# Designs tried in a protein design run: designed miniproteins, single chains, continued (5). Part 80

Each design is a single chain, and the fold is of that chain. pLDDT is the mean over its residues in the fold that is shown.

## One batch from the design tools (miniprotein)

Design m18765
Fold by ESMFold2-Fast:
Structure m18765 (fold): chain A 53 residues (1-53)
Amino acid sequence: ADLERDNALAYRDVVLYAEKRNNAPSAAEAEKYRQEAQRAYADYLRYQELLKA
């Protein structure tokens, strides 16, 4: 289902941005990827709640 796919993609984005943050050469880039990882994690949690409802 689309919701399951979106949930999986959100989790993939969390991992992707977390890895980019860990490998970031500057504090500014690390902060950018930290914020993107947090947004992706919020989306992941939202999709999980919708799947449980």
Scores: mean pLDDT 81

Design m18766
Fold by ESMFold2-Fast:
Structure m18766 (fold): chain A 67 residues (1-67)
Amino acid sequence: MSEAAKEALEAGGASEKDARAAAEFVAQSTNRGLARAVAARAIQESAGADRETAERGAEKAVELAGL
């Protein structure tokens, strides 16, 4: 589950390091909204992605993490 979330974050443009950290947080999270926000921020900060691209990547990551 965390590996699939990491791959989705990397597909959104996050670096491997940032994607791994965010995917681990998402996998341990019980709060979907917070997990999605952390994932979106990782894509924005490491890839410089716009809000829409980051939100799409984050949504896919939390879905793959089972949230």
Scores: mean pLDDT 73

Design m18767
Fold by ESMFold2-Fast:
Structure m18767 (fold): chain A 98 residues (1-98)
Amino acid sequence: SARDYFLKGSQAFKQGNYQEAIEYLQKALDILREQGKETSFLYYQTVLLLAQAYVRMGNVDEASELLMEAALLAEEAGDNNREFMFRSLALNPTASGE
């Protein structure tokens, strides 16, 4: 399930295995996208953790793009608070690692 992949990705992230974390978290996102859950809390958590993993790998542009995609999805859903949060993080991806 998406949650199982999220938990595996979270565990890999905690161990400093950022590439493995990216692989599991992308699988979680793919499942959530197929289920139309792109505004769920799990989707937002997965995006934030995946962006942090990208930043840790030095892939700042990928983190920024992912966060901007989440901002646009939140905007389409009418979630203004999450839209502004994700837009702000996309402009400064290193802030998502705090």
Scores: mean pLDDT 83

Design m18768
Fold by ESMFold2-Fast:
Structure m18768 (fold): chain A 100 residues (1-100)
Amino acid sequence: SRIDELEKEIQEALEKGDYGRAVELANRLLAETRDDPERQIRALKYLAIAYYKAGDEEEAKRVIERMKNLMKQAGYSDEEIEKFINDVKEEIERIKKELE
């Protein structure tokens, strides 16, 4: 589907180091999946990673807070949200160590 194609393009952009394109595609995924909270959460994860790889730590943190709020609205428990956000933060810390 168009959505599956967008996710593949995001992953390809991240792998190639085209973080600007990854941001653009992740924002398109968000716009096209407004009624699909799980896909929106995935799009926000891609967006946070893309900003962090681009060196925009402040934007990455804002996206993580947006993801947390969306998960609360979608009915995820505080425990599920904390676990997911910690997993994303650990992935970002791995990326940070690779860049430094």
Scores: mean pLDDT 82

Design m18769
Fold by ESMFold2-Fast:
Structure m18769 (fold): chain A 53 residues (1-53)
Amino acid sequence: PAQLVAEANRAYREGLLTEEARDALVRDVEAGRLDPAPSLAVFRQFLDDRRAA
């Protein structure tokens, strides 16, 4: 959970993620709606794709 939350906060600071999206992601992790480890891998890929574009 902590790693995914940290990555979401970093993405928000870098302008890659909106505040609403960051808050929704954090809430989903805390509510147990996301598996943090697979979700972290998918989220990192999303951020890498965004940086490459």
Scores: mean pLDDT 70

Design m18770
Fold by ESMFold2-Fast:
Structure m18770 (fold): chain A 102 residues (1-102)
Amino acid sequence: MKAAEETYELAKKMFGEEVAELLKEAVEKLEKEGDTKAAETMAKFLEFLLMVKEGAPIEELNEFLHSVADASELTEEKVEEIKKKLEEEKKEMEEYIKKKKE
């Protein structure tokens, strides 16, 4: 499915290949269960997170959010919080994968 492939490419750029494969499998499961909207939302959310990680201007981030959701204006402070949360989530996902391999 397109959403699963988009999730893989976006997650690989942010978290690396092993985490990207896990997220791809999760999105494929959502699509198989008929939750296509959740799968598409995950792909769009990862695209937004990649923009944040790559340092896209706050104006571009707000334009993207308004195009995909009826969201309130994003502040620079919230962008920094998202960046920190991404680093924490990456560590948790890497630990989860390592525990699964043991």
Scores: mean pLDDT 71

Design m18771
Fold by ESMFold2-Fast:
Structure m18771 (fold): chain A 71 residues (1-71)
Amino acid sequence: SAEEKKKRAIKIFEEDVEGLLSLPSLSEEEKEKLREALKKAKEIIEKSEDVEKGIKEALKVLLDTVKEIFP
């Protein structure tokens, strides 16, 4: 179902961000940027009527933040 796909995508993104947040080299500012990006990504997915489009938009938000932290 669409709801199951949303939950699966959110879980994957949460696990990936948790992995990044475990890195001791990240500053508190960088960690906060990742947490904020995850929050926005989850909101995009949860509010999406088109699950695939929502996941793609959420992924872009996360990747843009990752690229800022790891240039």
Scores: mean pLDDT 87

Design m18772
Fold by ESMFold2-Fast:
Parts: C-alpha cells; structure tokens; sequence
Structure m18772 (fold): chain A 77 residues (1-77)
C-alpha cells in the first residue's frame, strides 16, 4: 500500500468516526461524570479517540488528562 493511500484512508476514517457531533457528545458525557471507557463503549469509538476529542475540545494537556481528578477540577471552573 502506498503512503498516499494510507494517508487518505486514515483521513477518511477519522472524518467518518469523529464528527463534530460525536466530539461534543464525548465532552458532554465526560462532564456528566462518565468514564472514558463508558464513553468509548456507548459511542463505539476507541479510547484513544475519546482522549483526543477531550484534548481538542477542552484544550487540556496530556498531563492533565492522565490525572482525571485534576482534569475534573479544572472543568468545574
């Protein structure tokens, strides 16, 4: 498989799997207190997709995400 075909497949898969609506649902469910695993199961996406959506939508660093307690404290402000 060429690098071009692989790049296109990844781009299409990402666009198909993570619509803006799906990203907003991930953030909303996380604010409601659902775990990353619960969100991934409910929306049929990978845990990495949930993590990425949270980082992008909430402007949160990977370090903040690794500490869920600190992350939720920041979201309350």
Amino acid sequence: MTAFQKALAERLKKAKELSEETRKKIVEMFKEGKSIEEIAEELGVSRNDVIKALLEELNISVEDFESLGELRLKLRE
Scores: mean pLDDT 65

Design m18773
Fold by ESMFold2-Fast:
Structure m18773 (fold): chain A 89 residues (1-89)
Amino acid sequence: MTEEEEQQLLKEIEKLKEELLKKSEEELYELAVELAQRYAELKGLSEEVKQQMLASIEKLREGKMPKEELAELIAQLEQAIKLLEKEKA
């Protein structure tokens, strides 16, 4: 990853995070679950790893993760999915 590519990626994550912060905490957890499932499918991860990812999200919900940190995590996951989709195209 070049410095220019890294700056572009960070800018996209920041913009996505701002949009995510407009959503409710419950909507963010629903989105995180959906994105984790999509990411596992695109990566070809086993059902075991997929279940571990879902359990991690549930644990974060129980731990009352701050909305801003949750939005950042979702933004990073969205960008990871975009990169995986681009590699398959």
Scores: mean pLDDT 76

Design m18774
Fold by ESMFold2-Fast:
Order: C-alpha cells, then sequence, then structure tokens
Structure m18774 (fold): chain A 83 residues (1-83)
C-alpha cells in the first residue's frame, strides 16, 4: 500500500509538470532545450511508474501512467518541432 501511494504521488507531480508545459505551449510561449530536458525526464519517470505499477499488480495505475507517458511523448515531439 505505501509503495502504491508513493507511485500515485510521483505520477501526480508528473501530471503537474505536463499541465504546466501544455499551458505554456498553448499560450505560444518560446520553447527552449530546457523544456525538452524537463519533458524527457518526466516521460522517463512516467514510464518507470508504469513498469513498477505493473509489477505490483496495479493495472489501473499502470494504465494511467502509460496514458500520461503517451501525452508526454506527443508534447515532447511538438516542443522539439518548435525549437
Amino acid sequence: MKRRLELEAELALVRMGLSIQKRMLEQNKPVTEKDVEFLEKNLERAEEIAREAERLGDRALAEEARRVAEELRELLEEVKRKL
């Protein structure tokens, strides 16, 4: 139970980072290499959360983390295109 709560908290932080970057991009703010690095780190973390949740048998959390990872990949491609 403790580890699942930790993974849920980590995923919430990743979601927050995703939301901030989406908002900045929607407002047509300049993108930098630092934004790419931030998104790549969050993507890696979301993928790690998905793998660990799957190992723990938490299929719902694993699926949620995979969805967040997919959104991060899409946003990362868009940000890289605007560099």
Scores: mean pLDDT 84

Design m18775
Fold by ESMFold2-Fast:
Structure m18775 (fold): chain A 71 residues (1-71)
Amino acid sequence: HMTTLELDLSSLNEEEFEFAVKILEETLSRVGGSVEVLGKGKVRVSAPLSEEELVSLVTGSLIRAIGELFE
């Protein structure tokens, strides 16, 4: 039912990480998903999607977050 992925975002600085988490939370809430911060630079994402769909959605969200940060 729910697919869960753990993401290592430790390559992002603190500001980039906080913004990425915000965008992920916004995007995943629209599909009934959630984001949990596990620690410095690491998050767990869950959604009622397939693994392929969740990976695609997460990737798109992160690309969007980085693009908006560097406007």
Scores: mean pLDDT 79

Design m18776
Fold by ESMFold2-Fast:
Structure m18776 (fold): chain A 79 residues (1-79)
Amino acid sequence: MKTVELLGETGRAADAAGFSDIAAFVHIIAGILKSTGFEHPEIVEEASAKIREALAAGDEVGALQTLRDLIKKLNELDK
């Protein structure tokens, strides 16, 4: 699943940057999406890029905001 793969890469990047809490949240989301079979790689790729940019800047709050926005978009697609 491309969505789960992209989140896995994002979680590894967060962990490598020292943001273990964000990494844990990303891996939990990836596990949920893997269980549901959900796949929208384009949305996850865009969110992953923004999260990595925020983490590179040390902006943990911005990374969490991007995760919240991603969850909202994914919920809206499940209609």
Scores: mean pLDDT 72

Design m18777
Fold by ESMFold2-Fast:
Structure m18777 (fold): chain A 65 residues (1-65)
Amino acid sequence: SLRELADEYAKLASQTGSKKYLAMALALSGADGGLSLDQIRNTLRHLGFSEEDIEEALKLVEEIL
């Protein structure tokens, strides 16, 4: 499930300190909650993630959906 995958990326972010994995976890959680890709992008941008990390997180969501 998207929630289980979000939890896995959240664990990876915690273990590595990676902002990229944190963005991926939040994007997957947003998708699980029914947010659109544009809503997810706007949320991650507001939280201060880099455009590179945002686009990689959105690409991950698109590959799964």
Scores: mean pLDDT 88

Design m18778
Fold by ESMFold2-Fast:
Structure m18778 (fold): chain A 63 residues (1-63)
Amino acid sequence: ALPSGTYVVTTKPAIDLTTGRVYNVGETLTLADPRRVGEGVVQATNTETGGTVLFSEDGIAAA
């Protein structure tokens, strides 16, 4: 399980489904309540937009 906090995209982009924004490798985002929703896939709330973000658990790291 991943804690709420600031993350950096390391290998795979993260996608804000509400805004359509893509966070590419090297970009940071602050996430609340990250939860597994599938095999290696995590859903969280983007604290900047209030939107829903999906990312690969192995594609992002705590900053």
Scores: mean pLDDT 81

Design m18779
Fold by ESMFold2-Fast:
Parts: sequence; C-alpha cells; structure tokens
Structure m18779 (fold): chain A 83 residues (1-83)
Amino acid sequence: PISKAQKELNKEAKKLDGKLKGKSRSERRDIIVDFFKNSAQKFPELRKQLVHDIRFISKFYKNIADEATAEALENLAVELAKM
C-alpha cells in the first residue's frame, strides 16, 4: 500500500517534469538535485526509498554520459544513507 507521504512525493515528482521542460542540462541537474534534497528533508520517513531512487536516477545519468549529474546524485545518496 502507498503511504500518504509517498502519494505527496509522487505529486511533487509530477511537478518536476514541468520544471525541467526547456531547461539546459546544467539547469536540469540543479533542479533534480534540489528536488531530492528537499524531498529528503520534507519526507524523512521515505529517506531509505529516496536513497534507492536517487541511486537509480544516478545510474541513468551515468548511462547517458552525464557524469556530473550522476556524481552529484551519488554523493547525495551516500550522505542521506549515513543518516
């Protein structure tokens, strides 16, 4: 079953798609990193799930040769996993 926190996170993720439209690669990186940082702060009960999601997205960016975004996301996942 999906928790209330997961439903709210899913709504925020839907808004992210609109925020990324028409943005440069660098701007998209900042928006994505800030989204996950803010999500972890807003939904601490989802931290373990967010670490998994961040690592999944980091692998995606590595596969499309966006190493800078992949590294930023992996560093965030390591930081959140220590909490």
Scores: mean pLDDT 79

Design m18780
Fold by ESMFold2-Fast:
Structure m18780 (fold): chain A 58 residues (1-58)
Amino acid sequence: MSPLEELEEMKAAGAAPSEITARLEQYIDDWVAKSSLDEETKEKHKAMLRELYERRLG
């Protein structure tokens, strides 16, 4: 299951917005830690993932 699918399921299950946001930030941080990218690229990707969350779940 993708991180986005898990977040969508959490929302459907009635999880609080704060819990969904915390899980999203955890997935983003875990992904960037695994990616071996420089800090500038990591920040851009974090911003993109947050925007995807807003589009998919908002």
Scores: mean pLDDT 74

Design m18781
Fold by ESMFold2-Fast:
Structure m18781 (fold): chain A 67 residues (1-67)
Amino acid sequence: SLLREAATYLLRLLIVERLSEEEAIRRTKEKFPEVPEEFLRYVVELLRDKSSNLSLAEIVEEAVRRY
């Protein structure tokens, strides 16, 4: 799924590469232009709201399930 791939890429940019939210969204949109920005912003909000016992994979699946 392009949504799963885009969400995983976005989370890597935010967590591993420590990019800003706006820069991570911009780069993810360049790599996955078919994926809506609204979906990417939703992934960021899920990450921000859950200081999570949830894994990154679980955040990705939740975002895909709800979108």
Scores: mean pLDDT 83

Design m18782
Fold by ESMFold2-Fast:
Structure m18782 (fold): chain A 105 residues (1-105)
Amino acid sequence: SQAEALAAALEAALRAGRRRVVILRAPMPAAADAAVWDALEAVVRRLAPDLELTLVRFDPAAPAALQEAAYAAVREALARAAAGEAVLLELGDPAVLAEARARAA
């Protein structure tokens, strides 16, 4: 499942000593969202209880001004990941995430 895959990716990053993690989020059903957060919180509590995850939300239904801020945040997250400064994890609809990345480039 997406929750298990993302929890495994986060655990691998934390075990490798990474402490800067950015999660890029597209909208998803509330039940799936809760399952992912429960899984990620369990990993953080076990391996790095003081880690606060940086969350970048992208909502294509948001007002234009908020979308511009979201694209800037996506661009920053992608740049940090490319520079090796952060691990980027992606959550939600793959098509929406692909659009966010394309618009951020």
Scores: mean pLDDT 72

Design m18783
Fold by ESMFold2-Fast:
Structure m18783 (fold): chain A 67 residues (1-67)
Amino acid sequence: EEELEQLLSRLQQLLADIKEFNERYDKVKAEYEKDPSKAPEYIRAELMKKALDQSLLAFLQSLLDSL
């Protein structure tokens, strides 16, 4: 159905964005482990990761409720 195809398209885009964020997060974490002066960048990345995880959970809950 058309609505299901639209939901799948949005989910695929979201997964791609999450993958890209995780790659950048891993890089920031590695930099922090080498140089503790990079703590502000690491803290920012941790906060963004938590916000992303919460937003993803809310999106998945909304999707589940739509089924």
Scores: mean pLDDT 76

Design m18784
Fold by ESMFold2-Fast:
Structure m18784 (fold): chain A 58 residues (1-58)
Amino acid sequence: MKFKFTVTDPITGKELTFDSEEELKKAIREAAKKYNRESEIPVLLGAYETELEVKRKE
């Protein structure tokens, strides 16, 4: 089965929807690398992982 994850982007405040947690993390990593913002990857992933952990509990 496929999953849909909706999280609030802490940078833009917009809701982002992805097919899975893996897709969300991959998108963040790839975007950061594309814009030469690799140092921000741990911060961005940490913020989303906190939101995903709350949603996993619910």
Scores: mean pLDDT 59

Design m18785
Fold by ESMFold2-Fast:
Order: C-alpha cells, then sequence, then structure tokens
Structure m18785 (fold): chain A 69 residues (1-69)
C-alpha cells in the first residue's frame, strides 16, 4: 500500500509529542527515529506502519522525504 500524507502526519505528530517530553526538537526526533537511535521513537514508526498496513521501510522513506531529509 502507498504511504499517504495522513499516515506520515500521524507519525510526525506522535514523534513531535515524544520530542516535547524529552526536550528535543521534532526534527531531532525524526532523525533519531530514522537512525534507530531511540527505541521509543522507532516503536512509533513500527506501530503506525502496522496500524495502516504499510511497511516500516516505506514509512521511514516517506517520513524522511516529508521532513526534508
Amino acid sequence: AAVTIEIVTEVALRLNELAREKGISGGEAVKRALAGEDPEMVKIIEEVAKKHGVSVEDLKRALAEFSGL
């Protein structure tokens, strides 16, 4: 299935909320999630991918493109 802007927005929103709790920027949270450096942030990508029936790899690619990375 294609990753939609709605799915990417859900991931970005959840990562931004966790970023606020950790005192970091949303951009830093996206970078850590994509690099696999923060297990909680990686889990957000995995959960959203599973919920929408898309691959983790496709969602990570779409998130990177959406975030200008």
Scores: mean pLDDT 83

Design m18786
Fold by ESMFold2-Fast:
Structure m18786 (fold): chain A 71 residues (1-71)
Amino acid sequence: MKELEEEFRKLATEALKIKFKTTANPNLSEEEKEELIKEIVDKMLEEVKEVNPGKSLENAIKELKKVLKEL
């Protein structure tokens, strides 16, 4: 479980960093972007765990990998 959570956080953080550079809030400082990304990732993880922790995390990780390929 914790290993899947860490992988999810890592992938979600990378996807959001890329997205923030290309679209949303390009004028935010590096520190501000990191804090917002952390908040969003934490909320996403909580939502994923609420529905069906194990399977949802695996599926979310697969989806994030797909998103990263398209970014």
Scores: mean pLDDT 71

Design m18787
Fold by ESMFold2-Fast:
Structure m18787 (fold): chain A 55 residues (1-55)
Amino acid sequence: MSIGERLIEAREELRRRGEDGDLTPESLVRASYELGFLDEEEREEALGWLRRGGG
């Protein structure tokens, strides 16, 4: 999924910044939105998807 690829890129960016501490799936999605990798709708969709275990 396109969202999954952008989450991987956001995680690598956080690692470069030294901000990859205690990343949960939810905090990664939130950080991806703050970094501009996801828009607001994609953030909400990804959070719902992750909490549901993917569908």
Scores: mean pLDDT 74

Design m18788
Fold by ESMFold2-Fast:
Structure m18788 (fold): chain A 82 residues (1-82)
Amino acid sequence: SAIEAARKALENAENEEQRRAAEEALEAAEELQKEKDGDVLKVTGLKLRVIGSGLTVLLLAKKNGGSEELIEAAEKVIENPE
């Protein structure tokens, strides 16, 4: 799940920027899980927030030489935001 992937990203974050992005991805994924049966516009917005946060983690990992584990975790958040 995106929550599990975001937690894995947080566990593998090596600097404060990566950690902050991973925390935001986790918060967005947890909020999406709570709202899964909610309004379609709100659910869509939360999915975009999960994807955007995951992409931020991925870009920071590639820019700052993050681990393969961090990159894989970020990709999983993006691929399966639910």
Scores: mean pLDDT 81

Design m18789
Fold by ESMFold2-Fast:
Structure m18789 (fold): chain A 75 residues (1-75)
Amino acid sequence: LPSADEILAALKKGVDEGKLTLEQALRYARSILALDPSKRDEVLAVLSKLKLTPEEAQRIVELLTNPPPYVPVEL
């Protein structure tokens, strides 16, 4: 089973190579924070490379740590 550090390394590499979709990056971030919430600042730094401001990245991490209940994909 991958550790939070292994998932974080994969997220960093994928973002740096420009090969991760936004959806994949958010899934990796959510998994990291579910396994180790102390990685929040490192996840924020990586997500900021996706053309997000630090403020936008912080908002995203807050949503990932305390996500709202499941929302249906289609209405």
Scores: mean pLDDT 68

Design m18790
Fold by ESMFold2-Fast:
Structure m18790 (fold): chain A 82 residues (1-82)
Amino acid sequence: GSKELADKAIGFAELAQNEAKQNNIDDAKNLLKQALVELAKALKLSEETVNEMIEDIDKAETVEQIILLADMLLDAGKLLLK
């Protein structure tokens, strides 16, 4: 259900933050994409919207940008659990 998808999204976003803090940028981006895919399933977003958001993740170049994106996905996932 949507709760299980939100829990998965939160888990991947937390892992992405941890990888970014270790300067593992590519691993962090891959985890953010996984978080986004699970969150998008919970929100029933179109494939086109998901692909646009994946491109935005790929454009992130700094640890700070990746942590910010992970925080946004964490907050969105937590809101779905309320």
Scores: mean pLDDT 85

Design m18791
Fold by ESMFold2-Fast:
Structure m18791 (fold): chain A 95 residues (1-95)
Amino acid sequence: SKREQALELLERAEVRLRALIREEVPAEHRDDALAKLDALFADLRDVIENEDDKYWLPALDQFYGLLTQLFTHYDARRALAALDAFYQELKAIIS
């Protein structure tokens, strides 16, 4: 289903973006960045699992904006590129 496809993509995205944070974010800030990533994925996953699909795109847009700010702050260019790719894929599933 559309929900199952979105949740599978979220799982892959979380694994990939966690790996990129470990590569691109300075060690001193890594745990904080990972905690923020985990919270944002948990919030988006909760919306996709429990809410009508009309709420998924606004939640995805907020998620994308907040992670873009985080990755831009750390100059995490590979994480930004991966985030953009996942955002486009999730948006296509959701739309």
Scores: mean pLDDT 91

Design m18792
Fold by ESMFold2-Fast:
Structure m18792 (fold): chain A 62 residues (1-62)
Amino acid sequence: MTARELIQGLLGAARTPESQAYLEKVLESDLNGREMALLGLFHRERPSSEVLDQMIADLSRY
């Protein structure tokens, strides 16, 4: 699975417009260390949509 495919999967799981906008921005940009950390958290934790939205909110604060 490519990083791009994984982010597209996360976009389908995101519940809030803020989470969707963040993931769409990541898809259109080069992946940085923060985006790679998000992909690692998703793969490890297999979060529900609620937990995913919270993780994205925490990461988008910077």
Scores: mean pLDDT 60

Design m18793
Fold by ESMFold2-Fast:
Structure m18793 (fold): chain A 84 residues (1-84)
Amino acid sequence: SEIDKRLEEIARRGAEVARRLNEIGEEARPVAQAFEDALVRAISLAEAATTDEEAERYVERAEEIVRQGERTMEALERQKRLAE
């Protein structure tokens, strides 16, 4: 389904954000943990949804979490490069 494709893309992008945040190191650990916790909750709610409308709402939430995570990740990577 379209929802399943979006969830798979969310999982792929989320894994990349988590990987890159972990590569930044110790200072990014709280951000990585908060990101992963929020994303896992949103995905679980989407998968547990009993209606298409409920699934859509939680998928949209997960997509927003991923977008915010990507922005935070890129900002932290830039700060690390500038500190070198």
Scores: mean pLDDT 87

Design m18794
Fold by ESMFold2-Fast:
Structure m18794 (fold): chain A 89 residues (1-89)
Amino acid sequence: GAKLKEIEEKLAEALAAAPPELRPLVENTGKLILRAYERAKKGDVLSAEIDLGMALIQLGVLRLLGAPEETLRALEEAIDILEEVIKSQ
């Protein structure tokens, strides 16, 4: 519902701020976040936590590659919303 839309809006912000060379990695990180959300909502909390862990690793890679602060912040905000969803299951 509302939390999914907030995540999708943050992922769109992250992608819009990303330089062309980093967009595929930002998009892939977003797919992990959305998959974790879907799994959490279906009660598969363990798989959601694994996907969250993978998204956090990819966020770290984006930071090392010099992704813009706006991209990193938007992804961090999407992950924070996802963590709230997982903890609320």
Scores: mean pLDDT 90

Design m18795
Fold by ESMFold2-Fast:
Structure m18795 (fold): chain A 76 residues (1-76)
Amino acid sequence: SEFEKLAASLSDEEFEQLKKDKKQGLQEYQKLLEQAKKNNDQKMLDELQKGQPLFEGQLEQFEKLVEARKRLEAEK
């Protein structure tokens, strides 16, 4: 599949870095949401809510990539 090809193209080091980047991005997104709610920043809340489906889609694609990588490594 497409995800298996992508998983095969990444080094172990690149893949570990990508996992860290995705985890950090999720934490930063949650932090921004909490700050916007505390500040009653409706403009920021609207922008974050508009970005949420794209962010969730990217996380789902990344999860599929992680699964493909695990399958590929299990075959070696």
Scores: mean pLDDT 77

Design m18796
Fold by ESMFold2-Fast:
Structure m18796 (fold): chain A 71 residues (1-71)
Amino acid sequence: MKYTLFFDKPVDTAKIENYLKELGYAEAKVKAVSDTQVEVTVPGEKLDAQTIINLGKVSGANLLGYASEAA
């Protein structure tokens, strides 16, 4: 699954990546599309809504919303 996360200010993608790895998503890929947009790809798994909210919290910014699509 691929998720595009939208934030209200610049985010540190390394914090998002480390959080996903701590949750066991060792193969997750995090890509900065812009300072305020981050693409997260997790192979074969769907992230629940709480995990996505927590990604927003660890980024240091406010998560405005997200889009999901099959990778």
Scores: mean pLDDT 78

Design m18797
Fold by ESMFold2-Fast:
Structure m18797 (fold): chain A 67 residues (1-67)
Amino acid sequence: KRKELQKQLFDTMKDYSDAYEKGDTDELNKVSKKAEELSKRFDELGDTVGSKKARGLSDAAKKESER
């Protein structure tokens, strides 16, 4: 369901913000992996906008974890 994936993406964005604030690299890595999974799920639904947003979040979380 598209709405369920959008909710999961929103929750993952919150997890990113919390992990970034704490400097929690393990949590940032988890956010990156979850966002990558959500990107694939959005792509399966033909939601290219959602897929792109989730991929962007995955990339951002991965870069912060490597900081």
Scores: mean pLDDT 81

Design m18798
Fold by ESMFold2-Fast:
Structure m18798 (fold): chain A 79 residues (1-79)
Amino acid sequence: MKYLATVTLTDEDGRVTRGTAVVVGNDIEASPELLAIEERLQASTLVSGEQPSPTHQRFVARDPDGRRLEVEVEVRELP
């Protein structure tokens, strides 16, 4: 079974960064953009979060400069 995880980060200036990971069994192939998003989020503080569905998560964080980051995670099955 194969899945695509898509992570979208939107900053307060409306700039969008999108990263992806392909998951096949126990193997995960993350895009450079996803690794950059993860690094930025590790330096940030979580403000709020919600999970609208089992495959959809949304949260808000603040980076070290106090900037608002909106993050959306979506997982879908691939053929």
Scores: mean pLDDT 81

Design m18799
Fold by ESMFold2-Fast:
Structure m18799 (fold): chain A 62 residues (1-62)
Amino acid sequence: MSPKEKYALSLLDKDGDGKITEEELEEFRYSKDGIARYFDKNGDGYLDEEELKAMLEALKTE
C-alpha cells in the first residue's frame, strides 16, 4: 500500500490491520461523511479488505 492508503486506513482502523471493526464503521456511518457506509456492500457493519480497497481507490481519485 502507498503511504496515503495507510493514512486513510488509520482514520478508520486504529490498529492498521487493514480491517474496520463494526463499531468504528457505525461511528463513521452516523457521521457527516458516510463514506464507509457507501462502500459497505454487505450492509453488515463491517468493511472487508476488498470493500476497504474500493473506498481507498475512490479517495485516490485526486
Scores: mean pLDDT 55

Design m18800
Fold by ESMFold2-Fast:
Structure m18800 (fold): chain A 61 residues (1-61)
Amino acid sequence: SLDERVAVLKEFYAGEGHSDEALELQAKKMTDEEFERLQEAIQRAKEEGKSPRLILKEMRS
């Protein structure tokens, strides 16, 4: 579970220079709802051939 959360955060924030330690800390504090949101953005990004960050921006606009 924790490893899956860290992997999702690494994929989502891949270009943003977060350390592995910071991502692990975020994963431990992250709610299930926040995790699901990020995972949905990643899955939609794969379907549309876009970055997860772009998908999240569209979802929040």
Scores: mean pLDDT 76

Design m18801
Fold by ESMFold2-Fast:
Structure m18801 (fold): chain A 58 residues (1-58)
Amino acid sequence: KDELAAESAVNAVKSALEEGATKEQIKAGIPAMKEKLIESGHEKGAEKAEKEIEKILE
């Protein structure tokens, strides 16, 4: 479940970048995404999603 939650968040970021969202806009959304995943019981998914998104924004 955590892996699917992380993958969904990463795919949403990739789609947003493809549609012209800036790296700064994506970066600003990371805290809200993490909080939502943690509240849903996906603490491990939140950590994994943050790391993968940071790699994409590198």
Scores: mean pLDDT 77

